Designed miniproteins, single chains, continued (5). Designs and how they scored, part 92

Each design is a single chain, and the fold is of that chain. pLDDT is the mean over its residues in the fold that is shown.

## One batch from the design tools (miniprotein)

Design m19382
Fold by ESMFold2-Fast:
Structure m19382 (fold): chain A 58 residues (1-58)
Amino acid sequence: MKLTDEEKIALAKVANRVLKESDLPLDEVSTLIADLAQQGKSVEEIEAALRKKAEELR
């Protein structure tokens, strides 16, 4: 897996927004990002998955 520094910054911003706007714990957010990034998912796909998981946990 190769994430650019820009992609890492974008993912960090997405993670911070999800953590502020949802009840997802930090460890769940970090694990999901790591798993999807390892699968070669794009930043946009990872963001969509995080938003979907946040909605499902409500």
Scores: mean pLDDT 74

Design m19383
Fold by ESMFold2-Fast:
Structure m19383 (fold): chain A 53 residues (1-53)
Amino acid sequence: SAAARYRRRLLEEQRKAIDEAKKKFSNDPEALKDIETARKEVDRQLAAVEAAE
């Protein structure tokens, strides 16, 4: 569906932004914890979109 395709694209862009943030804040342990939590959430949402189709 168009909605599922759009959501997947947004999640993929969000994942890319998170990976860029990891590079910028590699020496900030507090930021890295938040970034890792966000990464896990995006991965969970992507898996749910794939499982629902």
Scores: mean pLDDT 82

Design m19384
Fold by ESMFold2-Fast:
Structure m19384 (fold): chain A 79 residues (1-79)
Amino acid sequence: MEEEKQKRYEKMRKALDELLKKYNITLTPEQRERLDALIKEVVEKNITTDEEMEALILKHPELAPFLPLFREVAKKVGF
């Protein structure tokens, strides 16, 4: 299970980095840390649906502007 979680985390991180490069989005160190923490929480809670994803982001309203980017990460990873 820990190995499966790590593989999912790595896939999501790779998808995020590819999307950031593709759209030429520059994140501050703080934004990068917060998005990384969000990915870790998604993996830890085994979130696999858009509904659960949106509910999680509502707990972090400062990350609301990144919701479209995170939806693309979810779509690329397959949930």
Scores: mean pLDDT 76

Design m19385
Fold by ESMFold2-Fast:
Structure m19385 (fold): chain A 74 residues (1-74)
Amino acid sequence: SFDDMVKRAEEGDAEAQLNVGTAYLFRGELGKAIEYYERALKLEPDNRVAWNNLSLAYGLMGNFDKAAEYYKKA
């Protein structure tokens, strides 16, 4: 369930953090999506999927400078 995924994310599971971020992204909750993607990237700085999704989330917020910066890391 989503609640079980959130529990794993809070326990420090980077894959669960990425998945929770993506669930919030699809719900349009961009601030929460960004928060969880940033947490995943603290654990896995080389996670290109997380960088790409973080770039997309900032782009959807209209923050094109951050979107471009993070896209270069993807």
Scores: mean pLDDT 88

Design m19386
Fold by ESMFold2-Fast:
Structure m19386 (fold): chain A 86 residues (1-86)
Amino acid sequence: AMFKKTDEEFIEALKKLIEWLRKEHPDDPAVQEAIRLLEEAIEKLKAGKDPSEVLDLLSRAFRVLRERYGPEAAKEFWERFKKLLS
């Protein structure tokens, strides 16, 4: 119902991040789980849900990646996402 330019830019950044994750780590179950959480975040954002629900899903996705690849990989993931938002 509510779609703002900022939300559209955020959704596009999330979609590009998901594509990058699929390309770099196609067979990793942890990456597949992180992608599912990011896709859920996109759907909630499209539905105009509370930003806290979106942030919780993003936090969980980053935690899954951190547990699988360590803090440096999780930092790279977050840096890439920030770059897509600029």
Scores: mean pLDDT 75

Design m19387
Fold by ESMFold2-Fast:
Structure m19387 (fold): chain A 75 residues (1-75)
Amino acid sequence: PSEEELEAEVLYALGLIFAYMARQAVEKGDLDAAREDVEKIREIAEQMESLGHTDLAAELRKDAEEVEELIKKAE
């Protein structure tokens, strides 16, 4: 694959990892860590969108929104 394709695959995987870590942080009561991870997901989604992967960026934004709702309910 091209470097651009590899970059997109790595970014998407990182976004999913941060989504997982954010949910784990909420379960542990570390809401500050969860908020930081959500910010990372949104940054990755913006980079994905700039690379033309709008559908994958939308999926990551949806994951971020779901974590934000979990944070809100835990407060």
Scores: mean pLDDT 85

Design m19388
Fold by ESMFold2-Fast:
Structure m19388 (fold): chain A 98 residues (1-98)
Amino acid sequence: SPAEQLIEEIRRLNEELIEKLKKAKTKEEVQKLLEEHELRVHALLASDPSLSPEAKLQIARITTKMNQEILENWKDKEKQVEIVKRHTEEVEAVVRAA
């Protein structure tokens, strides 16, 4: 379904983010990775014809919150993985409910 395809694409972006975050050594590197990730998620949402504008806004807000929490924890790689997993589950719930 379109929802399952969107979920799979979001999972791939989030998994790619985790791998890049493992290699990041500075707060500035983490911030740039998060900015790139947010732009990719926004582009994916903008191109999706199946989600309501309200669902897209909810997912965008979840992504922004995730990125803020990761930046606050830029030194803690294990916590960054936990934050991504938790927010991935929140995004999947929004997509499935929409």
Scores: mean pLDDT 87

Design m19389
Fold by ESMFold2-Fast:
Structure m19389 (fold): chain A 84 residues (1-84)
Amino acid sequence: MWKEYLEKAEEYVEKALKALEAGDYKTAEEYLKKAKEYVDKALELAKENGEVAEFEKRVKEILEKVYEWLKERGYGEEIEEARK
């Protein structure tokens, strides 16, 4: 069940990145807020099921996709610095 919330979070992150690409920072911020809300819900359920380690692995997979998307669009320097 928590995986469904994490899938929703990933959808909102992708929408936020597309809004950022369009220069709509306000819409990007709103989508990121929604993504965080779903991540928080997923974490609560993962804790209840004792699956926090699997949750963390899935979050890392989503973040790697985001980092790759940003690098492909010229944000590579900023992302490399953030990953250190």
Scores: mean pLDDT 77

Design m19390
Fold by ESMFold2-Fast:
Order: sequence, then structure tokens, then C-alpha cells
Structure m19390 (fold): chain A 83 residues (1-83)
Amino acid sequence: MEEKEELIKRLEELAAEYEKSDDFVDQVNAAFAYMLKALIKNSKNLTEEDLESIKRIIDRLADPEYREKQRKAFEEFLEKLRS
């Protein structure tokens, strides 16, 4: 299915991009993207709803504003622990 192949490609591209970052949250998101890719490749019975959910996750991870908000939230959490 072309949609499944497109999602795998997008996840590989996102994982590679996140891995280039030295931020801990970005590294976690890279691992998560690889996990989702493995799930898509190994699952024989993914529903249309499952694929739409994965697509929404990919769209969110690809959003620069969401990515920045996640990094800032983690930095603020660490600052509170150190304070």
C-alpha cells in the first residue's frame, strides 16, 4: 500500500533529522520514530484508523513549533528539578 510506504519514508526522514540534534527530547523522538516504522513494517492488520493516528503523530513530530515546545517543556522541567 502506497500510504504505508509513504509513512515509513517520512518516519525514516524524521528519525534521521532528530538524530542530528544534541537535544535529549529530539533523541527520544528519533527512537520513537524508528519504533513506529518497525510497527508499520511488521503489522499485517493495521486499520485505516491506525494509519490515520500514525499520520497525525508524524505530522506533529514534523511541526517545528511542536518540536520546540517539547524541548522547552523538558528544559523547564529540568530547571525546576535543579532549583
Scores: mean pLDDT 78

Design m19392
Fold by ESMFold2-Fast:
Structure m19392 (fold): chain A 57 residues (1-57)
Amino acid sequence: MKGEELAKRIQNLAKKLGKKATVNIEGEFSEEEARKIAMEAIRKMLKGEDVVINKKK
């Protein structure tokens, strides 16, 4: 999965939920790696926390 695509998806979800997200994901990720990053972001959004994710390959 492309890091840019994953970052955009997370930012769009955060915006729809009225949450602030700063997401910088760069490179190509396996399905498992992408899933872990997405789950981390979703957990923070559901808890009402601001999402900050920085991942580089």
Scores: mean pLDDT 78

Design m19393
Fold by ESMFold2-Fast:
Structure m19393 (fold): chain A 64 residues (1-64)
Amino acid sequence: GRRAARLAAARELLADPSNPRARVAREIAEKLRAIGDALDAALEEARERGLSVEEALERAAEAF
């Protein structure tokens, strides 16, 4: 389908080491992933300990 074709094109772009735009996109994606993972971990800890959202955000900020 159209989705599969677009995902394949995006994967080829990110896999091409000779394309400087693909390299920048990969670096941005890696940083966004790390931020998301740290936020998810802080929110899960808040849920388990009954902490406020503000305390969860402070713990996420400490990870950066």
Scores: mean pLDDT 70

Design m19394
Fold by ESMFold2-Fast:
Structure m19394 (fold): chain A 71 residues (1-71)
Amino acid sequence: DAEALRAEVERQIALARELAATLNPEAAAALEEAIAHLREALAALLAGDDEAARAHLGRALAAAARAVALA
């Protein structure tokens, strides 16, 4: 549901905040991509597009994982 998606987005933002403290430029670029997708997910959620919101959340998770791998 939308509330569960919001909670997931908040969790990813917290992770991004932690990672930002330890980043090199390559990892930072991947984190920026993750943040952009989190923003798109929130916009889709607010517009009532749960499908698009979940898709963007998935992309945010993938970008966050890449940021961790690059760090």
Scores: mean pLDDT 79

Design m19395
Fold by ESMFold2-Fast:
Structure m19395 (fold): chain A 89 residues (1-89)
Amino acid sequence: DELIEKALKNIEKAIEAETNEEAKKNLEKAKEYLEKAIEALKKGDYVEALKYLRKAQEELEKAKEATKNEEAIKNAEEGIRNAAKAISS
């Protein structure tokens, strides 16, 4: 699944681009929740996948409050969008 692979690569790029420790922690939590959403999707649990996607979105919003790093924010937003599209397909 190209969208899932792209989502994980995008969030990893976001973490790599970030230098603020608080924002980086929030992005790492977002990645953890995206991984859980993907596992739920693979098991056919669409409801659980959406719950974890929402948690990843919440962690991204916390990261955006802690950082002005446009590259990190853009990559994380792209990751979450790609994951959302994969789940909605």
Scores: mean pLDDT 84

Design m19396
Fold by ESMFold2-Fast:
Structure m19396 (fold): chain A 92 residues (1-92)
Amino acid sequence: SRAEAERLAALATEALEAGDLEAAIEHAEKAAEVADPRTAAALLAQAGLAAERAGDLELAVELYRKAIEIDPEHPLAPLVEERRRRLEEELE
């Protein structure tokens, strides 16, 4: 449902602005489950950024990978893939 996805995305953004990275990740992941593929990919990338800010690099890589898998043609996909690759290199 678009309205549900928009509500959860708004909660994720609000949590990010408040510095609640855990809540931001949770809300963005839930929003991605009910959104269309393009919106879901953007929300998972947002969750990945929140995970990266929280210092959870492994979770960030997983979320970026899911974002690319859902919509590999997304305009942001090349940037998300580059960020994922860089973090994977750091974790090795």
Scores: mean pLDDT 78

Design m19397
Fold by ESMFold2-Fast:
Structure m19397 (fold): chain A 64 residues (1-64)
Amino acid sequence: GERGREAARLIEELIRAGKSAEEAAEEAAAKFGAPSPEQQAVAKEIADKLIEIGDEIERELKEK
């Protein structure tokens, strides 16, 4: 629900600030807690969003 959305947003912000996806995910889990098994389907949406963020960062680096 709402905490999953906040965790995803924090992960996005941390990655844009220069943190790795793994570091960002660990900080979000530490702050909001690990999702329940029933919420694991939502974790797939977060993973898909991280791929999009990675593509955006790669594009930005190529513009340098």
Scores: mean pLDDT 66

Design m19398
Fold by ESMFold2-Fast:
Structure m19398 (fold): chain A 74 residues (1-74)
Amino acid sequence: MKEAEELKKQAVEHAKKALDAYAAGNLEEAEKHNKEALEKIEELIKKGELEIAEEAVREITALGKEYAAALEAA
């Protein structure tokens, strides 16, 4: 459980950094962090931690919606 929660936290943090880098126009950093986020989610799935992986994807999706809304509001 502790390891799964840590992987989820790392996935969400990398996804947030990817969105921040993307907003700043730093596409290489965005791609790097997006890759890290996906790798953490893949590890959760391989470990059978599907519920925690789903929570991570849900949080990342919510961040993406906030990012899209902020771009439209600008």
Scores: mean pLDDT 81

Design m19399
Fold by ESMFold2-Fast:
Structure m19399 (fold): chain A 91 residues (1-91)
Amino acid sequence: SEEERRAQLERVRRLIEKLEEMLKSDNITPEQVRELAKEARELGLDRVAELFEKAADYISKNTEDNRKKAKELLERAIFLLKLYEVSLETE
């Protein structure tokens, strides 16, 4: 339905906004990222949820190299979410 599609689109846009704001922070916690993973799973975006869970695991190891790997995964998640957003807008 149109209403269902619009609700899904709003949820995806909120996820993107939360994630972009999180990436501006110096203090990303594993808990924050796992909350985003749960939201992604609720949306049926299992691949995005997997990227979030992997990123949270890297953040929990709390080394500079692992923080860099986590940020790369989170940037990949933004890319996939934006592709999905475009798909919802054009269909």
Scores: mean pLDDT 84

Design m19400
Fold by ESMFold2-Fast:
Structure m19400 (fold): chain A 74 residues (1-74)
Amino acid sequence: SALLEALRAAVEEFLANKEEAKKALEEALGERAEEVFEKVLELVERIRRAVDAGDEAAALEAGRELAAVLAEAA
């Protein structure tokens, strides 16, 4: 699936750069950064597991939750 391959690429990119992402969140959110970052990591891992299982519906659900967490943090 083109969607699953795109999500796999996005997950790998995030995990490769997670320290930079954490630092950016610390600058934007201060004390809330650690809670938001832990939630983002949990959801990224859920997407990765769904992609590895070929479960497009589960990957989309976890991606939707990730988008909501990021929107609330902004």
Scores: mean pLDDT 82

Design m19401
Fold by ESMFold2-Fast:
Structure m19401 (fold): chain A 63 residues (1-63)
Amino acid sequence: GPGERGVEVVRKALEAGDYDGAAGVALSTGLAAGKPELGLAGAERALAGDGEGAVELTREAAA
């Protein structure tokens, strides 16, 4: 579904070194899922360079 696409886009952005892009997608995924706090947390982890935390929080937001 749309949340699964968000998680994949975050992962690919992080692999490309696009931390700003990963943060934006993590936040948007959380907002779209009605879980803005998890989306924001995922974005903060992406900006901090914690790719594993960013992917996990985006996955939790998408669930």
Scores: mean pLDDT 83

Design m19402
Fold by ESMFold2-Fast:
Structure m19402 (fold): chain A 82 residues (1-82)
Amino acid sequence: SAELEKAKKLAEEALARARAELAALAEPDPELLARLREAEELLAKGKETGELELYKEARRLALEVETELGVRRLVEGVEKVT
């Protein structure tokens, strides 16, 4: 199914980006690491069961990790300058 293959690819790409961003940090946030791990588990389960919703949820969590990292970097920058 083209839809399933597309969802899997998007989830894998989002997870790869989130993982790379966390790996670039000296002290990554344990909550963000836990959320990334949950996304990785959902992706693995999706690969095992072929359920589209698992790939969509894995991608959603990975995108949330990227968004939270972006927000936290902005907040940290302001706090350290002020």
Scores: mean pLDDT 82

Design m19403
Fold by ESMFold2-Fast:
Structure m19403 (fold): chain A 104 residues (1-104)
Amino acid sequence: VSSGDYDAEIARYEAEIAKDPNNAQAYANLGLVYTLRGEFEKALEYAEKAIEIDPNNANAYAVLGFVYAQLGDFEKAEEYFKKALEIDPNNALARGVLAYVKAL
């Protein structure tokens, strides 16, 4: 599904990376957008890049967990969400999706 909303978000985060190539949060945000588009390989690459730049980026671990949940690997999803919550206990993505995964 082509969404102008996702194209605008991708362009925004790519512009942030162009201004600061060490912006781990922009890479994590690209990973989330690509997960929502179903482009899981790109989502993993961007989330892994965010962790490479900042190993304490909770959103990047939450994105990895979200990708694995979408792929049906709920054990890996739970591990990554727990890691995200160890870094930031209030991470909204990790808390929401982990609660759903644990209920399955």
Scores: mean pLDDT 82

Design m19404
Fold by ESMFold2-Fast:
Structure m19404 (fold): chain A 61 residues (1-61)
Amino acid sequence: MDEADLENLKYGIRVIMRRLGVPEEKIEEILKGIKTIAEAVAKARELGLPLAAENRAAERA
C-alpha cells in the first residue's frame, strides 16, 4: 500500500550504504531482501538513519 514510503526508505538505505563504501552489488542484494516497510525501518535503524522513533537527526529537547 505505502510503496512510496518503502521506496523512500530504500533510497535512504542505499545512500547511506554508498557513503559507507558498500559495493553497489551488495546494496542491491540487501535492498532485494527488504520486502516490507517494517523490514526497511529495521535496516535503516541499524545503519543509523534519522527516524522519528529514534530522533537521531532531529533535536526536540
Scores: mean pLDDT 69

Design m19405
Fold by ESMFold2-Fast:
Structure m19405 (fold): chain A 61 residues (1-61)
Amino acid sequence: SAIEELARLAGISVEKAKALVETYASLSGRGRELLVRLLAKEAGISVEEARRLVEEAIKEL
């Protein structure tokens, strides 16, 4: 799942990844962009890939 993939890439638990996705869903534009940039940096992936994974992960909530 996208949540499991986020957890693996960011080096965090699935529970923490789910909480992060729930946080992202509660944020508006600027907050979402900041979170995606931080996630991309921590996971070592592009901002575009991080955004794609988080958007897919929201569909799994």
Scores: mean pLDDT 82

Design m19406
Fold by ESMFold2-Fast:
Structure m19406 (fold): chain A 55 residues (1-55)
Amino acid sequence: MKEKEEKIKRLKKIYKTAQEYFDKLMEVHPDQRERLEAELNKFKEAIEKEIEKIK
């Protein structure tokens, strides 16, 4: 149980770090916002799938 919880916490932390990075990148490159949002959403889906596999 705790091992799975730790993996889920790590995945959520990885996503949060990526989200912060992409937020800054979109601020610097507003013309690339749609592309960057799509990449972040794809990464979010990958993280959510990994969490589902652990549950």
Scores: mean pLDDT 81

Design m19407
Fold by ESMFold2-Fast:
Structure m19407 (fold): chain A 58 residues (1-58)
Amino acid sequence: GPHAEAAARALAAGDIGAAARAVAELKRTDPQLYEEAERLGGPGGAGAIQGAAALGRA
């Protein structure tokens, strides 16, 4: 989805703030996909960012 893609793009650019905002929007708009991101990247903010970026690259 667009927020996972935004997280992937931001992380690739090294923009951790933009990646964190994209993950926050993902959690707000699609909490089930956010849970999947946490499962893929691991628990916590950094894990959720990595998992969301992985989903955005798929």
Scores: mean pLDDT 80

Design m19408
Fold by ESMFold2-Fast:
Structure m19408 (fold): chain A 79 residues (1-79)
Amino acid sequence: SKEELIEKAEELEKKAEEYLAKGKKQEAINLYVKAGELYVQAGDYEKAFEAFKKAYLVAGFSEETAEELAEKEVAELKK
């Protein structure tokens, strides 16, 4: 269900934050990306955008670039 997808995505975001706190950037990126994918499946495009943006920021992109890339990722996955 949509609710189960959102709950799983939120759990993955929490785990990503825990990995970031430990300096495990690649693991955090992977979890933020998976959360974003689940949010798109649930139709929560705002939360999907924020999750992808966090992944790009952790990957070292600027705020402006991360926002642009996150918008493109959400648009591509909505197809």
Scores: mean pLDDT 90

Design m19409
Fold by ESMFold2-Fast:
Structure m19409 (fold): chain A 100 residues (1-100)
Amino acid sequence: SLDEALAAAGAGITREVAEEVAREVAADPSKGIAALGLLLTARATGADVSVLVTIAIGLAESGVASPALLERVRRLAEEAGDAEGAARLAEALAALLARE
């Protein structure tokens, strides 16, 4: 759950937990702010890029992510060689910009 992921953030977040958080946020956008906090903590603690991508996609689906945040995580995915993650974030960014 998102609460479990937040509690685990300081110990490292796994991809499985990130995917659970993304699903929870997509289903309930009110959890987006907590998930944003989780993304920032994961980034600060050096979590794997796949974890950052998964959380960022969940934030984008909930409408909480900024274009700047999505672009930053997309660049991190490209630098790490995660072409699939970068492509997913590019699609999420395009969808977010289409709403403005």
Scores: mean pLDDT 72

Design m19410
Fold by ESMFold2-Fast:
Structure m19410 (fold): chain A 69 residues (1-69)
Amino acid sequence: GPGAEAAARNGRAGAAAGRAGESAATSVLQYHAAKHAPNEEQRRAGLEGARAGQAGDAETGARYSELAA
């Protein structure tokens, strides 16, 4: 019913925001790897960004997605 559809839509939006944050963090990590930063530092930064997205910080995830686009 409509309630189940709304719940599914909200779930998909949350998952998409999390994936967008993770993808953006990975793109930033690759960019820094190509420039100067050590691989370990870049990996840490990427994981930190992904965790922020997964923790439900959709706004931060969206901002990172916009920067990566």
Scores: mean pLDDT 53

Design m19411
Fold by ESMFold2-Fast:
Structure m19411 (fold): chain A 57 residues (1-57)
Amino acid sequence: MVSDEETLKRLERLLKEVPSLSPVQKQVARHELQEVLATTDNPEVLELARKILELLE
């Protein structure tokens, strides 16, 4: 189980990588972000995950 701090760091890294992700990597990232949105109650994590999902669409 990862902490909210680790989740935020992973999402920040993912945000920076979005422009260079392959279609397959984008699909995997969308799935991971949807899982994060379903399980987290941290407002910062929710906001960042939603922002990345919008960029992946």
Scores: mean pLDDT 79

Design m19412
Fold by ESMFold2-Fast:
Structure m19412 (fold): chain A 61 residues (1-61)
Amino acid sequence: MPAAPSPEERAALIARLRAHAEARGVPQATIDAWVHALEHGDEEHQVLVAEALRAWLAREE
């Protein structure tokens, strides 16, 4: 049963996303959409986006 990311984990994911996404040429609109989902989405959406971002960041690092 996945839990929604903590505020600290969200901040860390957003910081890592910005660093890697800019280097990889990810469109700003896509970055903004992911950040919005993590900050303002419901718990289920926050969990799904956080898991997707963790998987993507693990592959990029």
Scores: mean pLDDT 74

Design m19413
Fold by ESMFold2-Fast:
Structure m19413 (fold): chain A 65 residues (1-65)
Amino acid sequence: SSMSREAARYAAEALREIGDAVDRGIAVAQAAKAAALAAGASRDEAFEAGLAALGKTLAEAGGAA
């Protein structure tokens, strides 16, 4: 019974960490996009910069870096 509770807590912590990583990734992507646009990049270039920043943030959160 305590094992079931521990498993639920672990799952909740994992979901929270995933949510936090996604929120950070979105914020970093928005900042990268805004910075690219401010530097005179096209909308497509700014979008690619945002995706690159998102991917890097998620990879770092996943321990892949």
Scores: mean pLDDT 79

Design m19414
Fold by ESMFold2-Fast:
Structure m19414 (fold): chain A 75 residues (1-75)
Amino acid sequence: SLDDDIEVTLHLIKAVVAEKAGDYEEAARIYQEAAERFPDHPDAPVLYRNAAIAYEKAGDTEKAQEMRKKAEELA
């Protein structure tokens, strides 16, 4: 829906801003929250992949592995 597309896009922009600032843990949480809230959205697998990459950059290997698994399940 339009509302879902707007919400996902806003989360994506916020996460990218956090990544550019070096706030990888914040970026990862934003990607994860968007994917969890909109699991049926076409971008959900990409959001989980981006969360995994951001968690890895933040040093949270356990959450990174969890997010990668969720992305694979939705692919």
Scores: mean pLDDT 86

Design m19415
Fold by ESMFold2-Fast:
Structure m19415 (fold): chain A 58 residues (1-58)
Amino acid sequence: SEMVKEIIEEAKKILETNSEEEAKKKIQELVESQKGLTEDEGQEIGLEILKLIEEKFK
């Protein structure tokens, strides 16, 4: 779960420093580049990132 936490924190930084389109692209690349994630961990990251995007760009 340390990896999940680190990925979510990095995604938050991307959201704060980029436009919506650029942030979505960079976050997708970040998540896809990660190795050793379980399916459950990938789902957790995906759901948290969707929430962050909705909150940031609403």
Scores: mean pLDDT 77

Design m19416
Fold by ESMFold2-Fast:
Structure m19416 (fold): chain A 64 residues (1-64)
Amino acid sequence: SAESDYLMGQKALENKFYKAAIKHYTKAAKLGSAEAAKELSKLYESLGEKEKAEEYRKLAEELE
């Protein structure tokens, strides 16, 4: 579920498992989680992936 993937993404991020965090947040965002899309945008921004960060920022706005 979106909530389950969001929580798994948070746990992965807390442990610095960035690839796992991206995987779980991506699943949650695809299932309609605006919160996951926001976290994914921040993650991509921190990684220097500006285009992906903007795409997920826009998705988060569309899901609200």
Scores: mean pLDDT 86

Design m19417
Fold by ESMFold2-Fast:
Structure m19417 (fold): chain A 81 residues (1-81)
Amino acid sequence: MRRVRVTVAATDIDTGDGDYRELPPVLAEPGELLSAEITVRTADGEVKVTAPPIPADGRVHHAEVEADGRRFSVVVRVELL
């Protein structure tokens, strides 16, 4: 079990509206699946973007997520502390 820091960024690929969030450090086993969620403020209001489950592997993960009719480029950085 290690302390893991997760930073999540989500950007609307059509508008460029985006935000980033550093999650509080959590304890995880290597390869344990972590949840990451961020709220992005857009011209049409706030959109809640949930990343796919991310392994606690110390890597950067990229995903495209559809939320509230919008497409987001999601980047999750996992740091093993």
Scores: mean pLDDT 80

Design m19418
Fold by ESMFold2-Fast:
Structure m19418 (fold): chain A 45 residues (1-45)
Amino acid sequence: MDIFKEIDEIVKKANEEIENTSDPEKRAQIADEAYRKILELRRKA
């Protein structure tokens, strides 16, 4: 599995969701979720 590509996809999706979200609490939640997913992938690499 290409972890770098997966990380890029997670970042891209998170940024897009944040851009489309007006709720600051929701934005923080999206960012945190993406960060946790990235850490999980790095742990498995």
Scores: mean pLDDT 79

Design m19419
Fold by ESMFold2-Fast:
Structure m19419 (fold): chain A 80 residues (1-80)
Amino acid sequence: SREEVLRRAAERLEAVEAELLARRNAAKAGKSPVERGRLDAALARELDAEADRIMAELGLPTGVSPALMTMYMESLKKAE
């Protein structure tokens, strides 16, 4: 069902977000404030791309921010 597919997509997005966050935190070790900011921006773009990829795979609208996508996924979990 679509609900089952969306649940799997939400799990994938959560896993990707957790991995990107952990990588960002590790990459910041010993870096300057400017370098840390650059890493944050790069990871934000990567998360956007991964969110769009997951949404496109499901035939859902792309170009949605990760925050909005997370809220949408949480709404689906609550409705279940």
Scores: mean pLDDT 70

